# Designed miniproteins, single chains, continued (2): the designs that were tried, part 14

Each design is a single chain, and the fold is of that chain. pLDDT is the mean over its residues in the fold that is shown.

## One batch from the design tools (miniprotein)

Design m4455
Fold by ESMFold2-Fast:
Structure m4455 (fold): chain A 80 residues (1-80)
Amino acid sequence: MPATREELESLLLREVSEAVERAEKEGWSQDDIDELIRELARRLQELKDKALKEKWSVEEVEKKFREVRDKVYEEHKKKV
């Protein structure tokens, strides 16, 4: 069953929230967290639009969102 727009929005917010909580626990500065939020929200929004167009399942979206979150987090961790 394809993920709904509302399910995709909920998943996106969850992934951003989890990444922020992790960054705060790891002692990132607010500037680094703000940059993480901006880049992660942008990439997840692009992925959300693709998922809606290609009618991805919730399971596919969860996997892809997690992969993108982890990649963005690792890219930003190199700057901290």
Scores: mean pLDDT 82

Design m4456
Fold by ESMFold2-Fast:
Structure m4456 (fold): chain A 71 residues (1-71)
Amino acid sequence: SAALERLAEEIVRKTGMSREFALQMARWLAEELAAAERVELRNGEVITRAEFEAALKDEDALYALLMRAVR
């Protein structure tokens, strides 16, 4: 969809992250959060299942979450 294309372009422009990498990160978070209520990332950020599920319905929230995950 046009919205997914715009999200991918924005991620690439802001982070240098590829669309493939962004999708792989989202998939990894989904797998981890299927088994746990929260996951702690190597950078010290904590992502909760509720936050991730909400982000899947909002492209801006998903972008912000992925930016937190990679910093």
Scores: mean pLDDT 70

Design m4457
Fold by ESMFold2-Fast:
Order: C-alpha cells, then sequence, then structure tokens
Structure m4457 (fold): chain A 100 residues (1-100)
C-alpha cells in the first residue's frame, strides 16, 4: 500500500541519516557523500513507485544541502551534524504530511 511504502521510505531515511552522521563523526566525508548519493537514487525509485514527483524535488533539495555542507571545509563537525539533523527533521516531517 502507499502508506506501507511511505513507512518503509521513512525507516530507510532514518537509517541512512544515522550512517551519514556516523561517517561525519569518523571524519569520513567521502563515505558520507556516497551514502547521500545512494539515498538519492533509492528515493527517486520510491517516488516513481508512488507517482509523486513533488516529493522527489523536496528530497533532492534537502540532500543537496547536506552535500554542499560536506564540501564546505569551513564547517565544524558539530555544524555538519546539525545540518544533517535539520535536513532529517524536514524530510521526516514531509513524509508525515504525505501520510495525511
Amino acid sequence: SREEKLEEMKEKLKEALEKIKEAIKNNDIQTAKEIVEELSKELIEFAKELNDSSFVQWVKYALKEILEALDDKSMSQEELIKTVEGASEFLLSMIDELKK
């Protein structure tokens, strides 16, 4: 069902975002970027199954913010983690709106 697919997407997002935070804490920016890129591909596939192009654009926007932060050498590890957490809260909120 649509609701089951949204819940699966939510759980995959939570898992991927925790792995991104772990990579940042280990100063492994390359792995963090690879996780973001893979997550983007998975979310595009899910959106095709849901036939929801608007959600894809919001996901791409949030993930792009994380990628740009990861490329910013002036950002501290704490600032990077806050950026990831903010993007996570935004995406989870958007999924919750789609369940209504």
Scores: mean pLDDT 80

Design m4458
Fold by ESMFold2-Fast:
Structure m4458 (fold): chain A 74 residues (1-74)
Amino acid sequence: SIKEKAEEIIKRLEKLKQQALSLGTPEAQQLAAQIDTLIKEIKEKMKKGELTEEDIERMEQLVDALEQQLRQLQ
């Protein structure tokens, strides 16, 4: 379901946030803050029932981009 896919994406984002915070740099802290904002936005959309399959696809692309950014900071 859309909800299950969104929950999986949130778990991936939470792991990325923890990894970013562990780096202890200002750039990584900023990335962690951006990830936290995204998690909150996804949770709000889930609560309102506003998530679409297109939203899920875009979120997956964004997670991949954030993973790439985090690798550049390591």
Scores: mean pLDDT 85

Design m4459
Fold by ESMFold2-Fast:
Order: structure tokens, then C-alpha cells, then sequence
Structure m4459 (fold): chain A 65 residues (1-65)
């Protein structure tokens, strides 16, 4: 079963990878966090994680120029 702790762990890993410039891993962890929070019915945290994933995708696109 999805746990809130696991969803938070993926969010924190996404933030860590983003700070290190590892945008691909940051996106994967934020997406996984968003899906886990969605399964928990935590719509606010789910949307926050997916917004962070979208932001990282934009930054990744710019950094590849």
C-alpha cells in the first residue's frame, strides 16, 4: 500500500537531485511522489509534486540549449 512517508521520501529525493543538477532523476522522483500522494487522496501534495516535476522539465529544457 502507498505510504505518506514513501511519498515524502520521493519528494525529498526529487529536491536533492534537482539541487545537484540531475534533472532526469529529479523528474522521476517528483512524478513518483505525485502518483503516491494521488493514491493517498492527498490532492494538494500530489499537485505540488507534479508542479515541481513540470518546473524541472522546463529548467532541463533550458539547460540543454
Amino acid sequence: APSRQLAQQHRDQGLQFFSQGNFDLAVRHFDQSGRLFQQLGDNQQSLSSFVNSGMVRIVRGVSQL
Scores: mean pLDDT 86

Design m4460
Fold by ESMFold2-Fast:
Structure m4460 (fold): chain A 87 residues (1-87)
Amino acid sequence: SMEQLLEEFRQTFALGLALIEQNIKDGMLKEGDKVTLRLPLDNGAVVEITLEVRDGKPVITDIRVRGDLSEEEKEALKEVALEVAEE
């Protein structure tokens, strides 16, 4: 279902974001560095999120959704990514 897809994505991205934040704290990522997370979903879609380190925090600079998804599903995934990044 859409709700299950969005929850799966939310959890996976939150974990990826936490690892990036830890790498910033550990000095492995510095100001202006970019990281792309490639997040495969159970439906075969892939969400690619590019983040840049700004003021010691990861900031989303690009979101690409690949796969056989509706425009509504793609938009919902992008909205969830932005919500998670604000937490």
Scores: mean pLDDT 86

Design m4461
Fold by ESMFold2-Fast:
Structure m4461 (fold): chain A 110 residues (1-110)
Amino acid sequence: MEEELERATEALTYLLRKLVELENDPEFQKKVEEIVAELKPEAEKLRETEDPKEARERLMREALKKLAEWLYEKGELSEEEKKEILEAIDSEHFAEALRRAQKRVNEELE
């Protein structure tokens, strides 16, 4: 049951846990600021878009891919973990998997 959605949820949960662990790291904060700056022109176009949901999902996919690639370069992700995360981000289940992953991580922080 929902094996593809569960695999995507597990991969994204793992990514989000890594991001939470690094939230106070200055290098991580700088990388987030760089990604936000790179995506800012596309985010501004969201205000002019007839369907902002699809555009927001696309921006989130791009941001998480950039973060996963950076974590791999820093040795925080293995090659296999990066592949599983990228497959989850490219999945048709991405939006629901991300929602479930965010809930799982939030429950761990409560």
Scores: mean pLDDT 80

Design m4462
Fold by ESMFold2-Fast:
Structure m4462 (fold): chain A 63 residues (1-63)
Amino acid sequence: MAPKKATIESDRVPKVGDEVEITFEDGTKAKGIVLHTTENQAAVKATTEDGKEYTAIADIKIK
């Protein structure tokens, strides 16, 4: 299944291993651990409230 679109809003690019909150386009929020970062995107291992884990590619939005 293709990764869902997600956004991380932050003052700075998150570090690998940091815990971030991801917001999906439907307004659903999930918490995850950053696996890798680029200038504009982060690969995050996200866990939903349902306890399911998946990898999401999230766009980083600097405030």
Scores: mean pLDDT 73

Design m4463
Fold by ESMFold2-Fast:
Structure m4463 (fold): chain A 63 residues (1-63)
Amino acid sequence: MVLSDSELQRLGELHGVSVSKIRELQRYFLENPEEAAKMSFAELGKKFGLSPRTVQDIRILTL
């Protein structure tokens, strides 16, 4: 599911991250879904500077 700007802003506020970081992660999941599915939430969090919980929430909403 693609989130609106308002939903991205709310997610960013909940997790303390910028909308641009959330968009970057969502774009990665949409462009690389198989690769993203092989990485752990901790690995993705390290790659994007996000907590594993934030990565999990964005993956569930995107994939």
Scores: mean pLDDT 75

Design m4464
Fold by ESMFold2-Fast:
Structure m4464 (fold): chain A 92 residues (1-92)
Amino acid sequence: MQQGINDLQNALANLQTARDYITVDGDYDRADALIDQAIAQLQSAQQRGITGLGIAISALRRARDVLYSDPDRAIAMIDAAIDNVQATLDSI
């Protein structure tokens, strides 16, 4: 379980940094790369038996799809994913 928890904590850090790249720097390419890393970390945690991450993974995939066309919507989806990951960590 500790490796799964580390994956979730790393995903949260990457999502918060991605959000800052969108809101502060307008650097969507770096934000996209960090969202991709967060998805991989959440999938790793899921493979280790952590449940309930499907909502976060789905939200992040959609965030990437709309990132360049509707960044405000992408931010909302990232925020929803952060909330889901944090709730999952709090339940462990």
Scores: mean pLDDT 88

Design m4465
Fold by ESMFold2-Fast:
Structure m4465 (fold): chain A 79 residues (1-79)
Amino acid sequence: MTEVTLVYRPANREEVRALAEAGRDVILARAEEDEALGGVFTFTPEGRVSGEEALARLEQLEAEVGATSIAIGEEVYAA
């Protein structure tokens, strides 16, 4: 029944900083809210980036839109 299971999670600044300090790569994703549906989000993968790049992106989004987390992909797919 399940053809593809891809799980993205929000990561806060402390979590992303820990990934950057560990030299880890993450799959960065764009989270876009559908304003017409209210509270429905679409996650689009942007590709693999370093934890340092993910941290810089989160800090940029915090400055631009007050974001407190970013969407990252983890190796939690069963297939």
Scores: mean pLDDT 66

Design m4466
Fold by ESMFold2-Fast:
Structure m4466 (fold): chain A 85 residues (1-85)
Amino acid sequence: SGYIQLFKGISSEALSILNYVKQDPRVSPETQKEIEKLVNELLEITDKAIEKEKKKPLSVDEQREILKQIQKIFDQIDSLIDKSL
């Protein structure tokens, strides 16, 4: 399923961002922990979406709501990074 590949890609990107942030000394330990929490929330959302898609294809409305939740988390991560750099 294209959606399973999409959600796996999103998870991979989030983990890459977290690894980058952990290597940047401009990002405080407190901000790193907050970003890690957001990445973990995103991973939980994508894992649940993949499991639902495997059982029955997600409806258009379900896809839209999941992607909207993912975008909100990325926006929060971006805001935290911007404030640190």
Scores: mean pLDDT 87

Design m4467
Fold by ESMFold2-Fast:
Structure m4467 (fold): chain A 84 residues (1-84)
Amino acid sequence: SRLGELLAKDPEAMLKVFELTLQNLLSTNDVTFALRYIFQEIKRYIPDFPQGMIPLLEFLRDRARQYDYFSLVEEIDELLKEIR
């Protein structure tokens, strides 16, 4: 997938795309919907690009923690243990 290649070549640009997507979702949706949506999108790429998804999972974990969504933080931490 081209997403994995782009993440390897420009991880900062990929993180910014996900940050902007989350910001846009948060402007029109509740926090739990927005964070879950991004989590499901990241999870679609894990089978093909597990290591490449680590920075995106860490980004999402930090946002979930910021919004006190601790059940999602725990789910992401468990997933990170499985792919590391």
Scores: mean pLDDT 78

Design m4468
Fold by ESMFold2-Fast:
Structure m4468 (fold): chain A 91 residues (1-91)
Amino acid sequence: SLEELRRRFLEMSEKAIETIKKVEKNRDKLTPEQQKKADELISKIHQLLLRALVVLAYAEETGDYELARTWLDQIEKELDKIIKELNEIIK
């Protein structure tokens, strides 16, 4: 359902925002190279969340929730990988 997909998007967004907040709190402890890599990864997070919004718009317009779920699953996997990399940088 569209409501289920919207809920998944909110959960993904909350996870991403919390990770970005942790990076920003620890930014001064990072080397210039780590800061640059963190910025690149954060940029990718923003692009993935924008893509997820496009997927939700597609689902709402077409009613193709199965295809939208497949795309959202792929986006979520990429997002989780990036979040893991950011958490390793700040440890």
Scores: mean pLDDT 89

Design m4469
Fold by ESMFold2-Fast:
Structure m4469 (fold): chain A 61 residues (1-61)
Amino acid sequence: DKEQAEKLLEEGQKYIKAGKKKIEAGDVTSGTAMVLRGIGLITQAGLVLGSEASSEALKKA
């Protein structure tokens, strides 16, 4: 579902941003896990929306 995939892009970007913030604060383990989760969500959404959508979401994160 396209609308659900768009929500996954938004959630994935949120996880990447939060993960980067944790890494900068010194919580590398938790931060890295959040970044990987965010990338996974964006990749999953990209299977529905296309690679251009996932690329844009990753740039925005």
Scores: mean pLDDT 81

Design m4470
Fold by ESMFold2-Fast:
Structure m4470 (fold): chain A 80 residues (1-80)
Amino acid sequence: MREVLRAELEALARRAKELGDEETERLARRALERLDTLPVSVADEIANLLALSIEHRERGKEELAREYREKARELLEEAE
């Protein structure tokens, strides 16, 4: 699972960068740095929330994108 999650988080960081979403890119990069120490379930949830944030941003749903990004940030901060 961790290799799959690493690939997912790397893809999410790249997609966020392409969208100019520096905050989502930062969160994906932080999750990558912490991947070996995060519980797999937490890392998976962070990846899912970041993916939802990016999908909603791509659709112009900025407020929903922000809500999902904030949930991912909270999970990552709690794990620190």
Scores: mean pLDDT 83

Design m4471
Fold by ESMFold2-Fast:
Structure m4471 (fold): chain A 89 residues (1-89)
Amino acid sequence: MTVTLEDIEKVANAKNYEEMRKLAEKFKDATELKLGKIETDRQLRAVGALIAALKPGAVVTGEVASEEQKKNIEDAAKLNGKKVGDLKV
């Protein structure tokens, strides 16, 4: 299963961080997180929660807004036992 930008937005719309983590856990069996254009700090927090919740060895792919965002996402993925695939600025 692939987590998409639409799924990231659903997680980002959580009322608080506890609900955000619970929503992210629904994607625990996903093997890919495909990033789209991330525009808000809340979407970035949702991506962090999803990276932590995803299946071990899941791959993060897609598009990022900046080289700094790319580095931060790569670091978060590695810290949480996930892989980085094709991730473009």
Scores: mean pLDDT 82

Design m4472
Fold by ESMFold2-Fast:
Structure m4472 (fold): chain A 82 residues (1-82)
Amino acid sequence: TDQVKALIAKAQAYIEKAKEAIKKGDIDSAKKYVDEAQAYVDQAQALIAQDPTVPGGLRMQLSLLRADIDDLKAKIAEMEAK
């Protein structure tokens, strides 16, 4: 549980950095931060798959982070198309 919480916190931090990079028009940094956030989300998902005792609230939070990452990827794609 604590490991999953730590990975979620790291993913949230990289999502915040990606949003800031998008705001600055730094597409390359935004992509790198989104990739880092995705890696932490994937690590958390792997731990959750191995531990059925992880609370449903953390599973839901992970799903919301995946949605945030997808939204950021869409924004980056729009910036590249312009």
Scores: mean pLDDT 84

Design m4473
Fold by ESMFold2-Fast:
Structure m4473 (fold): chain A 64 residues (1-64)
Amino acid sequence: GLIVEIASRESGIPLEKVEKAAKEAKKMIEEGASREEVVEYLKSYGFSEREAEGIVDAILAGVT
């Protein structure tokens, strides 16, 4: 989706890797993970803190 394409362009991370990271982040949230845990997971994927927070916000808004 558009957000995954934007995240890939901004981070320089391949689109497929961004989509996989977003799916795992969504599962973590559904399993009760804290915002901090999901942000740290996304940072381990190569996202900045700002980018990771943006992805979490998008998931919580139901747009991923």
Scores: mean pLDDT 75

Design m4474
Fold by ESMFold2-Fast:
Structure m4474 (fold): chain A 70 residues (1-70)
Amino acid sequence: AVSAVRAALNAHDVKVSDEVIEKIASLGGPTEAARVAAALARKGLTDEQIKEIVDKSKSPEEALALIEKL
């Protein structure tokens, strides 16, 4: 999952801490985690904002819903 998340973030030139990558990767399977990472990157969020969204999310679907509200 970590590899898929890193690839999605790199595709959008987004650099975040390894801690944040691991948190995104823990939300679900590689495909779902990569979808969340791509959505976060498209919104241009900071490392701090990404941490807040991921910490509040219990699933990839919940994370995507929170990102959509931004």
Scores: mean pLDDT 77

Design m4475
Fold by ESMFold2-Fast:
Structure m4475 (fold): chain A 64 residues (1-64)
Amino acid sequence: SKEELIAEAERLAAEGLELARQGRLEESHKLMTRAVLLLQEAGEDARAAAIAAEYRAIMRELGV
C-alpha cells in the first residue's frame, strides 16, 4: 500500500541520514536513494525533495 511505501521510506531515510552524520557515506547513499525512490513511487514528491535536501546539507557540512 501507499502507507507501507511511505513507512518503509521514512525508516530508510532516518537510518540513511544518521549514517551520513556518522560519515558512513556509501551505506547512507544506498538507503537515501532507495528512500527517495519509494517516496516518489508513493507520489510523495515534496517529502522526497525535503529528505534529499537534508541529505545534501549534511554532505555539504562534511565537505563532500
Scores: mean pLDDT 86

Design m4476
Fold by ESMFold2-Fast:
Structure m4476 (fold): chain A 80 residues (1-80)
Amino acid sequence: MSLVERARALSERATALLLERPDIPEELRLEMGRALAELGAVLAELERAEAAGEDTSALRRELERLVRRLEELIARMEAA
């Protein structure tokens, strides 16, 4: 699975958890919302940069950071 595919899969999982788990604390829901918005922005910029043949190394590092944060937030939501 590519980094982009992993990021999209985690985004789908997080969205499903937010819909299925109304009992998740509001602070955690807001943190997840911010992380998902940031992830969407980075994915859009990465797609643009790849299409333009630009260096994606910085965007890829940012995406790796966001994937780790999203995994942490999903684990916290599943534990809540």
Scores: mean pLDDT 83

Design m4477
Fold by ESMFold2-Fast:
Structure m4477 (fold): chain A 62 residues (1-62)
Amino acid sequence: SDMIKKLEQEVKELERRIAALDRQYAEAESAGDWLKALDLRFERTLQRAELGNVKQSIEDIK
């Protein structure tokens, strides 16, 4: 269905964003920017929560 396809695209976009945040986090840690690393971990946690919500919405529709 159109709805499921849109949600599956949101899952893929969120997974890409989380992967990008993981890379940025590693770079911040390597640079010794611990405050930026902390902020990136927080943002990653929020993105993972949103990913879980979207995945749950897909399961609820199926």
Scores: mean pLDDT 86

Design m4478
Fold by ESMFold2-Fast:
Structure m4478 (fold): chain A 105 residues (1-105)
Amino acid sequence: ADSLAITEALQQREDRRKRMLYRYNLILDRAKEMLSKAEGTTLQVMMRLIERRYDEDIVKGIAEANAADVLIQDIKLKVSAAEQNRITEADQRAAQELGLLQQEQ
């Protein structure tokens, strides 16, 4: 019956939204600390891109990891080497946590 398949699809979308929200908050916190010290305009642009990607990824079914990787790469291009190393460590921890969430049903 179609109703069960629809309910499952909606639950999968909600789970993806929760994982993306976790990633969004992590990136946003790092962006505030790193990019706001560099350029206010750049920070605002990055925040808008994160918001747009979050919504579009859910609608289009883009893989959560792929969207997060693109956003992290954009952030890495805007920070110093020392700051980038700290972001990379945080990114690796977040990616591992998201991977575990994807593997845990």
Scores: mean pLDDT 56

Design m4479
Fold by ESMFold2-Fast:
Structure m4479 (fold): chain A 81 residues (1-81)
Amino acid sequence: GLAAVREGWARAAAELEARREELEAMPEEEQLREAARVLAEAFRAAGAPDAAEAVELLAEYELTGDEAALARARELMARAL
């Protein structure tokens, strides 16, 4: 539920802040993919697998425009909360 999502977000935020200079040096598409990977791993570690899959699908939508990925991400986030 929400507690697992919050824990995953806190872990991801700490890692992304620690790696901020590295990530900002990446091309925009690589930065998006790596940020999504960090978020997804943090959500899985916190026990929020639906939130993890949702952020991976949101990154796919941003890179490809696949509206089915966006719809699936919204469904997964509703279940994760």
Scores: mean pLDDT 85

Design m4480
Fold by ESMFold2-Fast:
Structure m4480 (fold): chain A 79 residues (1-79)
Amino acid sequence: GFAEGLRAVSLAREGRIDEVVGRKITVGQLRDALRVAGLSDEEIDEILKVAGAGDDPNQEITITKEMAEKIREALERLR
Protein backbone atom coordinates (compact mmCIF):
# COMPACT_ATOMS: atom_id res chain seq x y z
CA GLY A 1 0.00 0.00 0.00
CA PHE A 2 1.93 3.01 1.34
CA ALA A 3 5.23 1.43 0.16
CA GLU A 4 4.28 2.12 -3.50
CA GLY A 5 4.08 5.86 -2.71
CA LEU A 6 7.41 5.86 -0.87
CA ARG A 7 9.12 4.01 -3.74
CA ALA A 8 7.72 6.44 -6.34
CA VAL A 9 8.92 9.45 -4.29
CA SER A 10 12.37 7.86 -3.75
CA LEU A 11 12.79 7.18 -7.50
CA ALA A 12 11.68 10.74 -8.38
CA ARG A 13 14.14 12.19 -5.81
CA GLU A 14 16.94 10.20 -7.54
CA GLY A 15 15.87 11.64 -10.95
CA ARG A 16 14.67 8.22 -12.17
CA ILE A 17 11.54 9.72 -13.73
CA ASP A 18 11.09 6.98 -16.38
CA GLU A 19 10.74 4.41 -13.55
CA VAL A 20 8.05 6.51 -11.79
CA VAL A 21 5.87 7.21 -14.87
CA GLY A 22 3.03 4.71 -15.34
CA ARG A 23 2.90 3.55 -11.71
CA LYS A 24 -0.58 3.25 -10.22
CA ILE A 25 -1.21 4.59 -6.73
CA THR A 26 -4.12 5.91 -4.67
CA VAL A 27 -4.45 9.66 -3.96
CA GLY A 28 -4.06 8.98 -0.21
CA GLN A 29 -0.92 6.85 -0.65
CA LEU A 30 0.77 9.52 -2.81
CA ARG A 31 -0.29 12.34 -0.43
CA ASP A 32 1.09 10.49 2.62
CA ALA A 33 4.39 9.64 0.86
CA LEU A 34 4.90 13.25 -0.31
CA ARG A 35 4.11 14.54 3.21
CA VAL A 36 6.67 12.11 4.73
CA ALA A 37 9.21 13.38 2.14
CA GLY A 38 8.71 16.92 3.51
CA LEU A 39 6.46 18.57 0.91
CA SER A 40 3.90 21.15 2.08
CA ASP A 41 0.16 20.46 1.73
CA GLU A 42 0.05 23.27 -0.89
CA GLU A 43 2.77 21.59 -3.03
CA ILE A 44 1.06 18.19 -2.64
CA ASP A 45 -2.30 19.65 -3.76
CA GLU A 46 -0.65 21.18 -6.88
CA ILE A 47 0.88 17.79 -7.83
CA LEU A 48 -2.44 15.96 -7.25
CA LYS A 49 -4.34 18.58 -9.29
CA VAL A 50 -2.09 17.74 -12.29
CA ALA A 51 -3.27 14.10 -11.90
CA GLY A 52 -6.95 15.17 -11.99
CA ALA A 53 -7.24 13.83 -8.44
CA GLY A 54 -10.45 14.46 -6.50
CA ASP A 55 -11.12 14.43 -2.74
CA ASP A 56 -11.38 10.60 -2.52
CA PRO A 57 -8.16 9.22 -0.93
CA ASN A 58 -8.97 5.78 -2.42
CA GLN A 59 -9.06 7.12 -6.01
CA GLU A 60 -6.48 5.28 -8.15
CA ILE A 61 -4.29 7.54 -10.30
CA THR A 62 -1.52 6.80 -12.80
CA ILE A 63 1.63 8.85 -12.28
CA THR A 64 2.31 10.96 -15.38
CA LYS A 65 5.63 12.44 -16.51
CA GLU A 66 4.37 15.93 -15.52
CA MET A 67 3.53 14.72 -11.98
CA ALA A 68 6.89 12.93 -11.60
CA GLU A 69 8.79 16.04 -12.75
CA LYS A 70 6.83 18.27 -10.33
CA ILE A 71 7.61 15.84 -7.47
CA ARG A 72 11.34 15.93 -8.38
CA GLU A 73 11.33 19.77 -8.56
CA ALA A 74 9.56 20.09 -5.17
CA LEU A 75 12.03 17.64 -3.55
CA GLU A 76 14.98 19.54 -5.08
CA ARG A 77 13.77 22.75 -3.36
CA LEU A 78 14.04 20.96 0.05
CA ARG A 79 17.84 20.55 -0.39
Scores: mean pLDDT 81

Design m4481
Fold by ESMFold2-Fast:
Structure m4481 (fold): chain A 110 residues (1-110)
Amino acid sequence: SSEEEAGQLARDLAKELLEAIEKMLEWLKKNNIKLPDEILELIEKIRELAEKLLKASVEDQVPLLREILELEEKLLEKMKENNMPEELILQEQLMIDKIKHVIEKMEELL
């Protein structure tokens, strides 16, 4: 069903978000880079929402994705303000674009 397809898109994106966070944190640790507390707090909030998204009903998935999108956009702004590596900023922009695309696709299916 369209609802099953929408639910799977949200779950796949949630998994990708969690994997992206883990890879970024591992890379920062390996390179001995300390993130500002404000950025760590945003990442942790995004992680918590992504974990909720994995367990969410279809009706709650788009609202959760919109909350994640708002936090990801704040994260991008804070990354730029803190002069984070350009590669990480570009990866964050790609993730934001992906979240927007998934929301649009889910709204078409529902």
Scores: mean pLDDT 88

Design m4482
Fold by ESMFold2-Fast:
Structure m4482 (fold): chain A 81 residues (1-81)
Amino acid sequence: SFLEELAKVLKSYGASEEQVKQILEEVEKAREHLKAGDLAGALEAYAKALEIISKVLSHDPELQAQVQAEAARLRAQAEAL
């Protein structure tokens, strides 16, 4: 499944089991929001997932900054809806 593939990628980046669990929970929340037609809720949940991913990327500061910027962009889009 997509979530199993995502978990493998996150673990390959050095994510802990707790970080993987939290990221997958936020992705699942985003999916449920989309199914309900709540685009703002979906974008907020994706932003939270990216914020946790950015903590996994502490060894790659350039990529960490890009992921943090994307999370901020998603939050701004959610607020604009």
Scores: mean pLDDT 85

Design m4483
Fold by ESMFold2-Fast:
Structure m4483 (fold): chain A 97 residues (1-97)
Amino acid sequence: LGKEAIEAFEKGDYEKAVELFTKLAEQGNAIAQVRLAEAYLKLGKKDEARKWLEKAFEILGPFVWATETLERMLEVAKALGDDELAQTLEDIIRGAK
C-alpha cells in the first residue's frame, strides 16, 4: 500500500497519492501523514497540508532519530509559510545531531 502511494507521488499523480496516503495517515502512520501533506502542497491545498503536518509533528516531534522525516516536515512548514513550526523543527533537528 505505501509503495503504491509513493509511486503515484513520484509520477506526479498527486490526487492518487492523496487517496492512498489518506488511508495510511488516518490509521496513525506519521510518515504517511508527512507524505500526505507533501501531496496536498503539490495540489495547492495548503490548509489540508498544514492539518496533516501538525498531526505528524505530534507523533514524530519527540523522535530525534527520525531526522529524515523531520527534515521533510521542515520543508513542508517552510512551503506553508509557518515560520514558528519551521523554527521549532530546525531546533529539534539541530539538537538531534
Scores: mean pLDDT 79

Design m4484
Fold by ESMFold2-Fast:
Structure m4484 (fold): chain A 79 residues (1-79)
Amino acid sequence: DAELEALFKKYDKDGDGVLDGTELGAFLKEKLGAASLSEALKQAAKNLGLPSIAALFSKFDKDKDGTLDFEEFKALLNA
């Protein structure tokens, strides 16, 4: 998905091939129109039926490094 790859690269500010919580929150803030980073993450978790922001990261952060790679990012958007 070229569009998702371009979007991922737009928010991958340090170019390390992963999105940290700040980068992911910036994306979700823009996508959901949320007032803050925390609100964006909370809304994303709620929209996916997850009980908390920690559950959101636990579900999609498969390598448990506190970041989302491209495949985890796609899983988040397609959930």
Scores: mean pLDDT 69

Design m4485
Fold by ESMFold2-Fast:
Structure m4485 (fold): chain A 62 residues (1-62)
Amino acid sequence: MKITLKITVVGNTARYVVLEGDKVVDSGVVTAASEEEAIAKAIAAATAHLGRAPDEIEILKS
């Protein structure tokens, strides 16, 4: 099943959801000093939980 990481960024806070197909297998919220750092932290956290890189990464800025 395809693993998709979806990240929604509002200011310097990133909410991420890890999907295996349509199933949520991980989720979290990270806050950093900047939008770029929040996105990087979200990717790192999801990758660490999965033990692998996601197949797709989607970033939505709000």
Scores: mean pLDDT 82

Design m4486
Fold by ESMFold2-Fast:
Structure m4486 (fold): chain A 117 residues (1-117)
Amino acid sequence: ATASYNKGLAAFLAKDYNSAISFFTKAAAQGNVLAMINRGTAYFLLKQYDKAIADYTKAIAIASGPAKATVLTNKGIAYVALKKYSNAIADLKQALALDPSDPIATANLALAQAALA
């Protein structure tokens, strides 16, 4: 529901990521893809990278256009944080195929490639 999503956003802006996750979980259960993406980001900020990647993976299956590019970039960054550089390279290349000018995807791709060199 819109109410759960809006409460999640308010908690997220207050940096109360645990409350944000609770509200986004309710909204995501109701089919809200943005709640799933934002819950993944809250998990990322709590350094729960495996949970962030799980939410981003589900969101990528449903998302399109610019939202899909952004989620692919965020998933790649989570893989960099886990030092899973081959997984990061795959996701960041997909992000750049959708948005070639993304400086965050470009920088993290270079970092992941350098780590494997």
Scores: mean pLDDT 89

Design m4487
Fold by ESMFold2-Fast:
Structure m4487 (fold): chain A 77 residues (1-77)
Amino acid sequence: SKVDEYLEIIAEAEGVEKEEVRKEVDALDATEEEKELLIEAAAIAARKPGEGEEEGLKRLEEYLQTKKKVDPSLLGS
């Protein structure tokens, strides 16, 4: 599963267990679709070494907010 792969990337970057990451995401006040986008964005953010946990979360929120404002069909042109 793509979600499982992303969760593993995030867990490795943060030095925590994959189940912990999943629980944190599940605790967010967001839809299942939004949670999937957050997981994907977190995996992308995790590729940049040296970022703090708060910086990563801020990037995730900014990414999700952008997705809410922009039609997804416009992002692939």
Scores: mean pLDDT 65

Design m4488
Fold by ESMFold2-Fast:
Structure m4488 (fold): chain A 87 residues (1-87)
Amino acid sequence: SSVEKLENAIKFVESVLAPVDPEAAKKVIELLRKAKEAAESGSPDAAEKVKEYTEKAAEILREAGYPVLAEEIKKLGEEVVEELEKK
């Protein structure tokens, strides 16, 4: 599910980024948690909010020097948005 994908992304960032860059990890995790809350809300703007938060998280990762992780988070966000827009 979209919620599980976002939860797995949070756990992945906690495991790979928090030991190396705790400040970037904290900011990214906060945005991914907001994306997860939006996905769980059933709100009409849930897909738009997920897109906004995951794109902001990817931007922070790129600026911090983690382009591969940024691409993975952006791709995950796109998959979640597509899933939410279908139903």
Scores: mean pLDDT 86

Design m4489
Fold by ESMFold2-Fast:
Structure m4489 (fold): chain A 84 residues (1-84)
Amino acid sequence: SEAASSASGAMIQSVGMAVNVELYKKKGASKEDVEKLYENEKASAKESLELAKKRAKDDKEMVEKVEKAYEEGDKRAKEEVEKV
């Protein structure tokens, strides 16, 4: 379904935040550049989350799942930024 596809995309983007931070660090990016990347990734993931929530409508389980994925992804990405 369109709701399921949006939820899947939002979850993938959320877990991808930490991976993208790691990749930029591996390329020798400065802490400032990594922090900028994190903020941009977080904003994009938030947009995907809000779209997924809108498409899920009253499906509380799907809403909770995508919200939790965003929170966990954001936490892991932030921890990765702090390691720089």
Scores: mean pLDDT 84

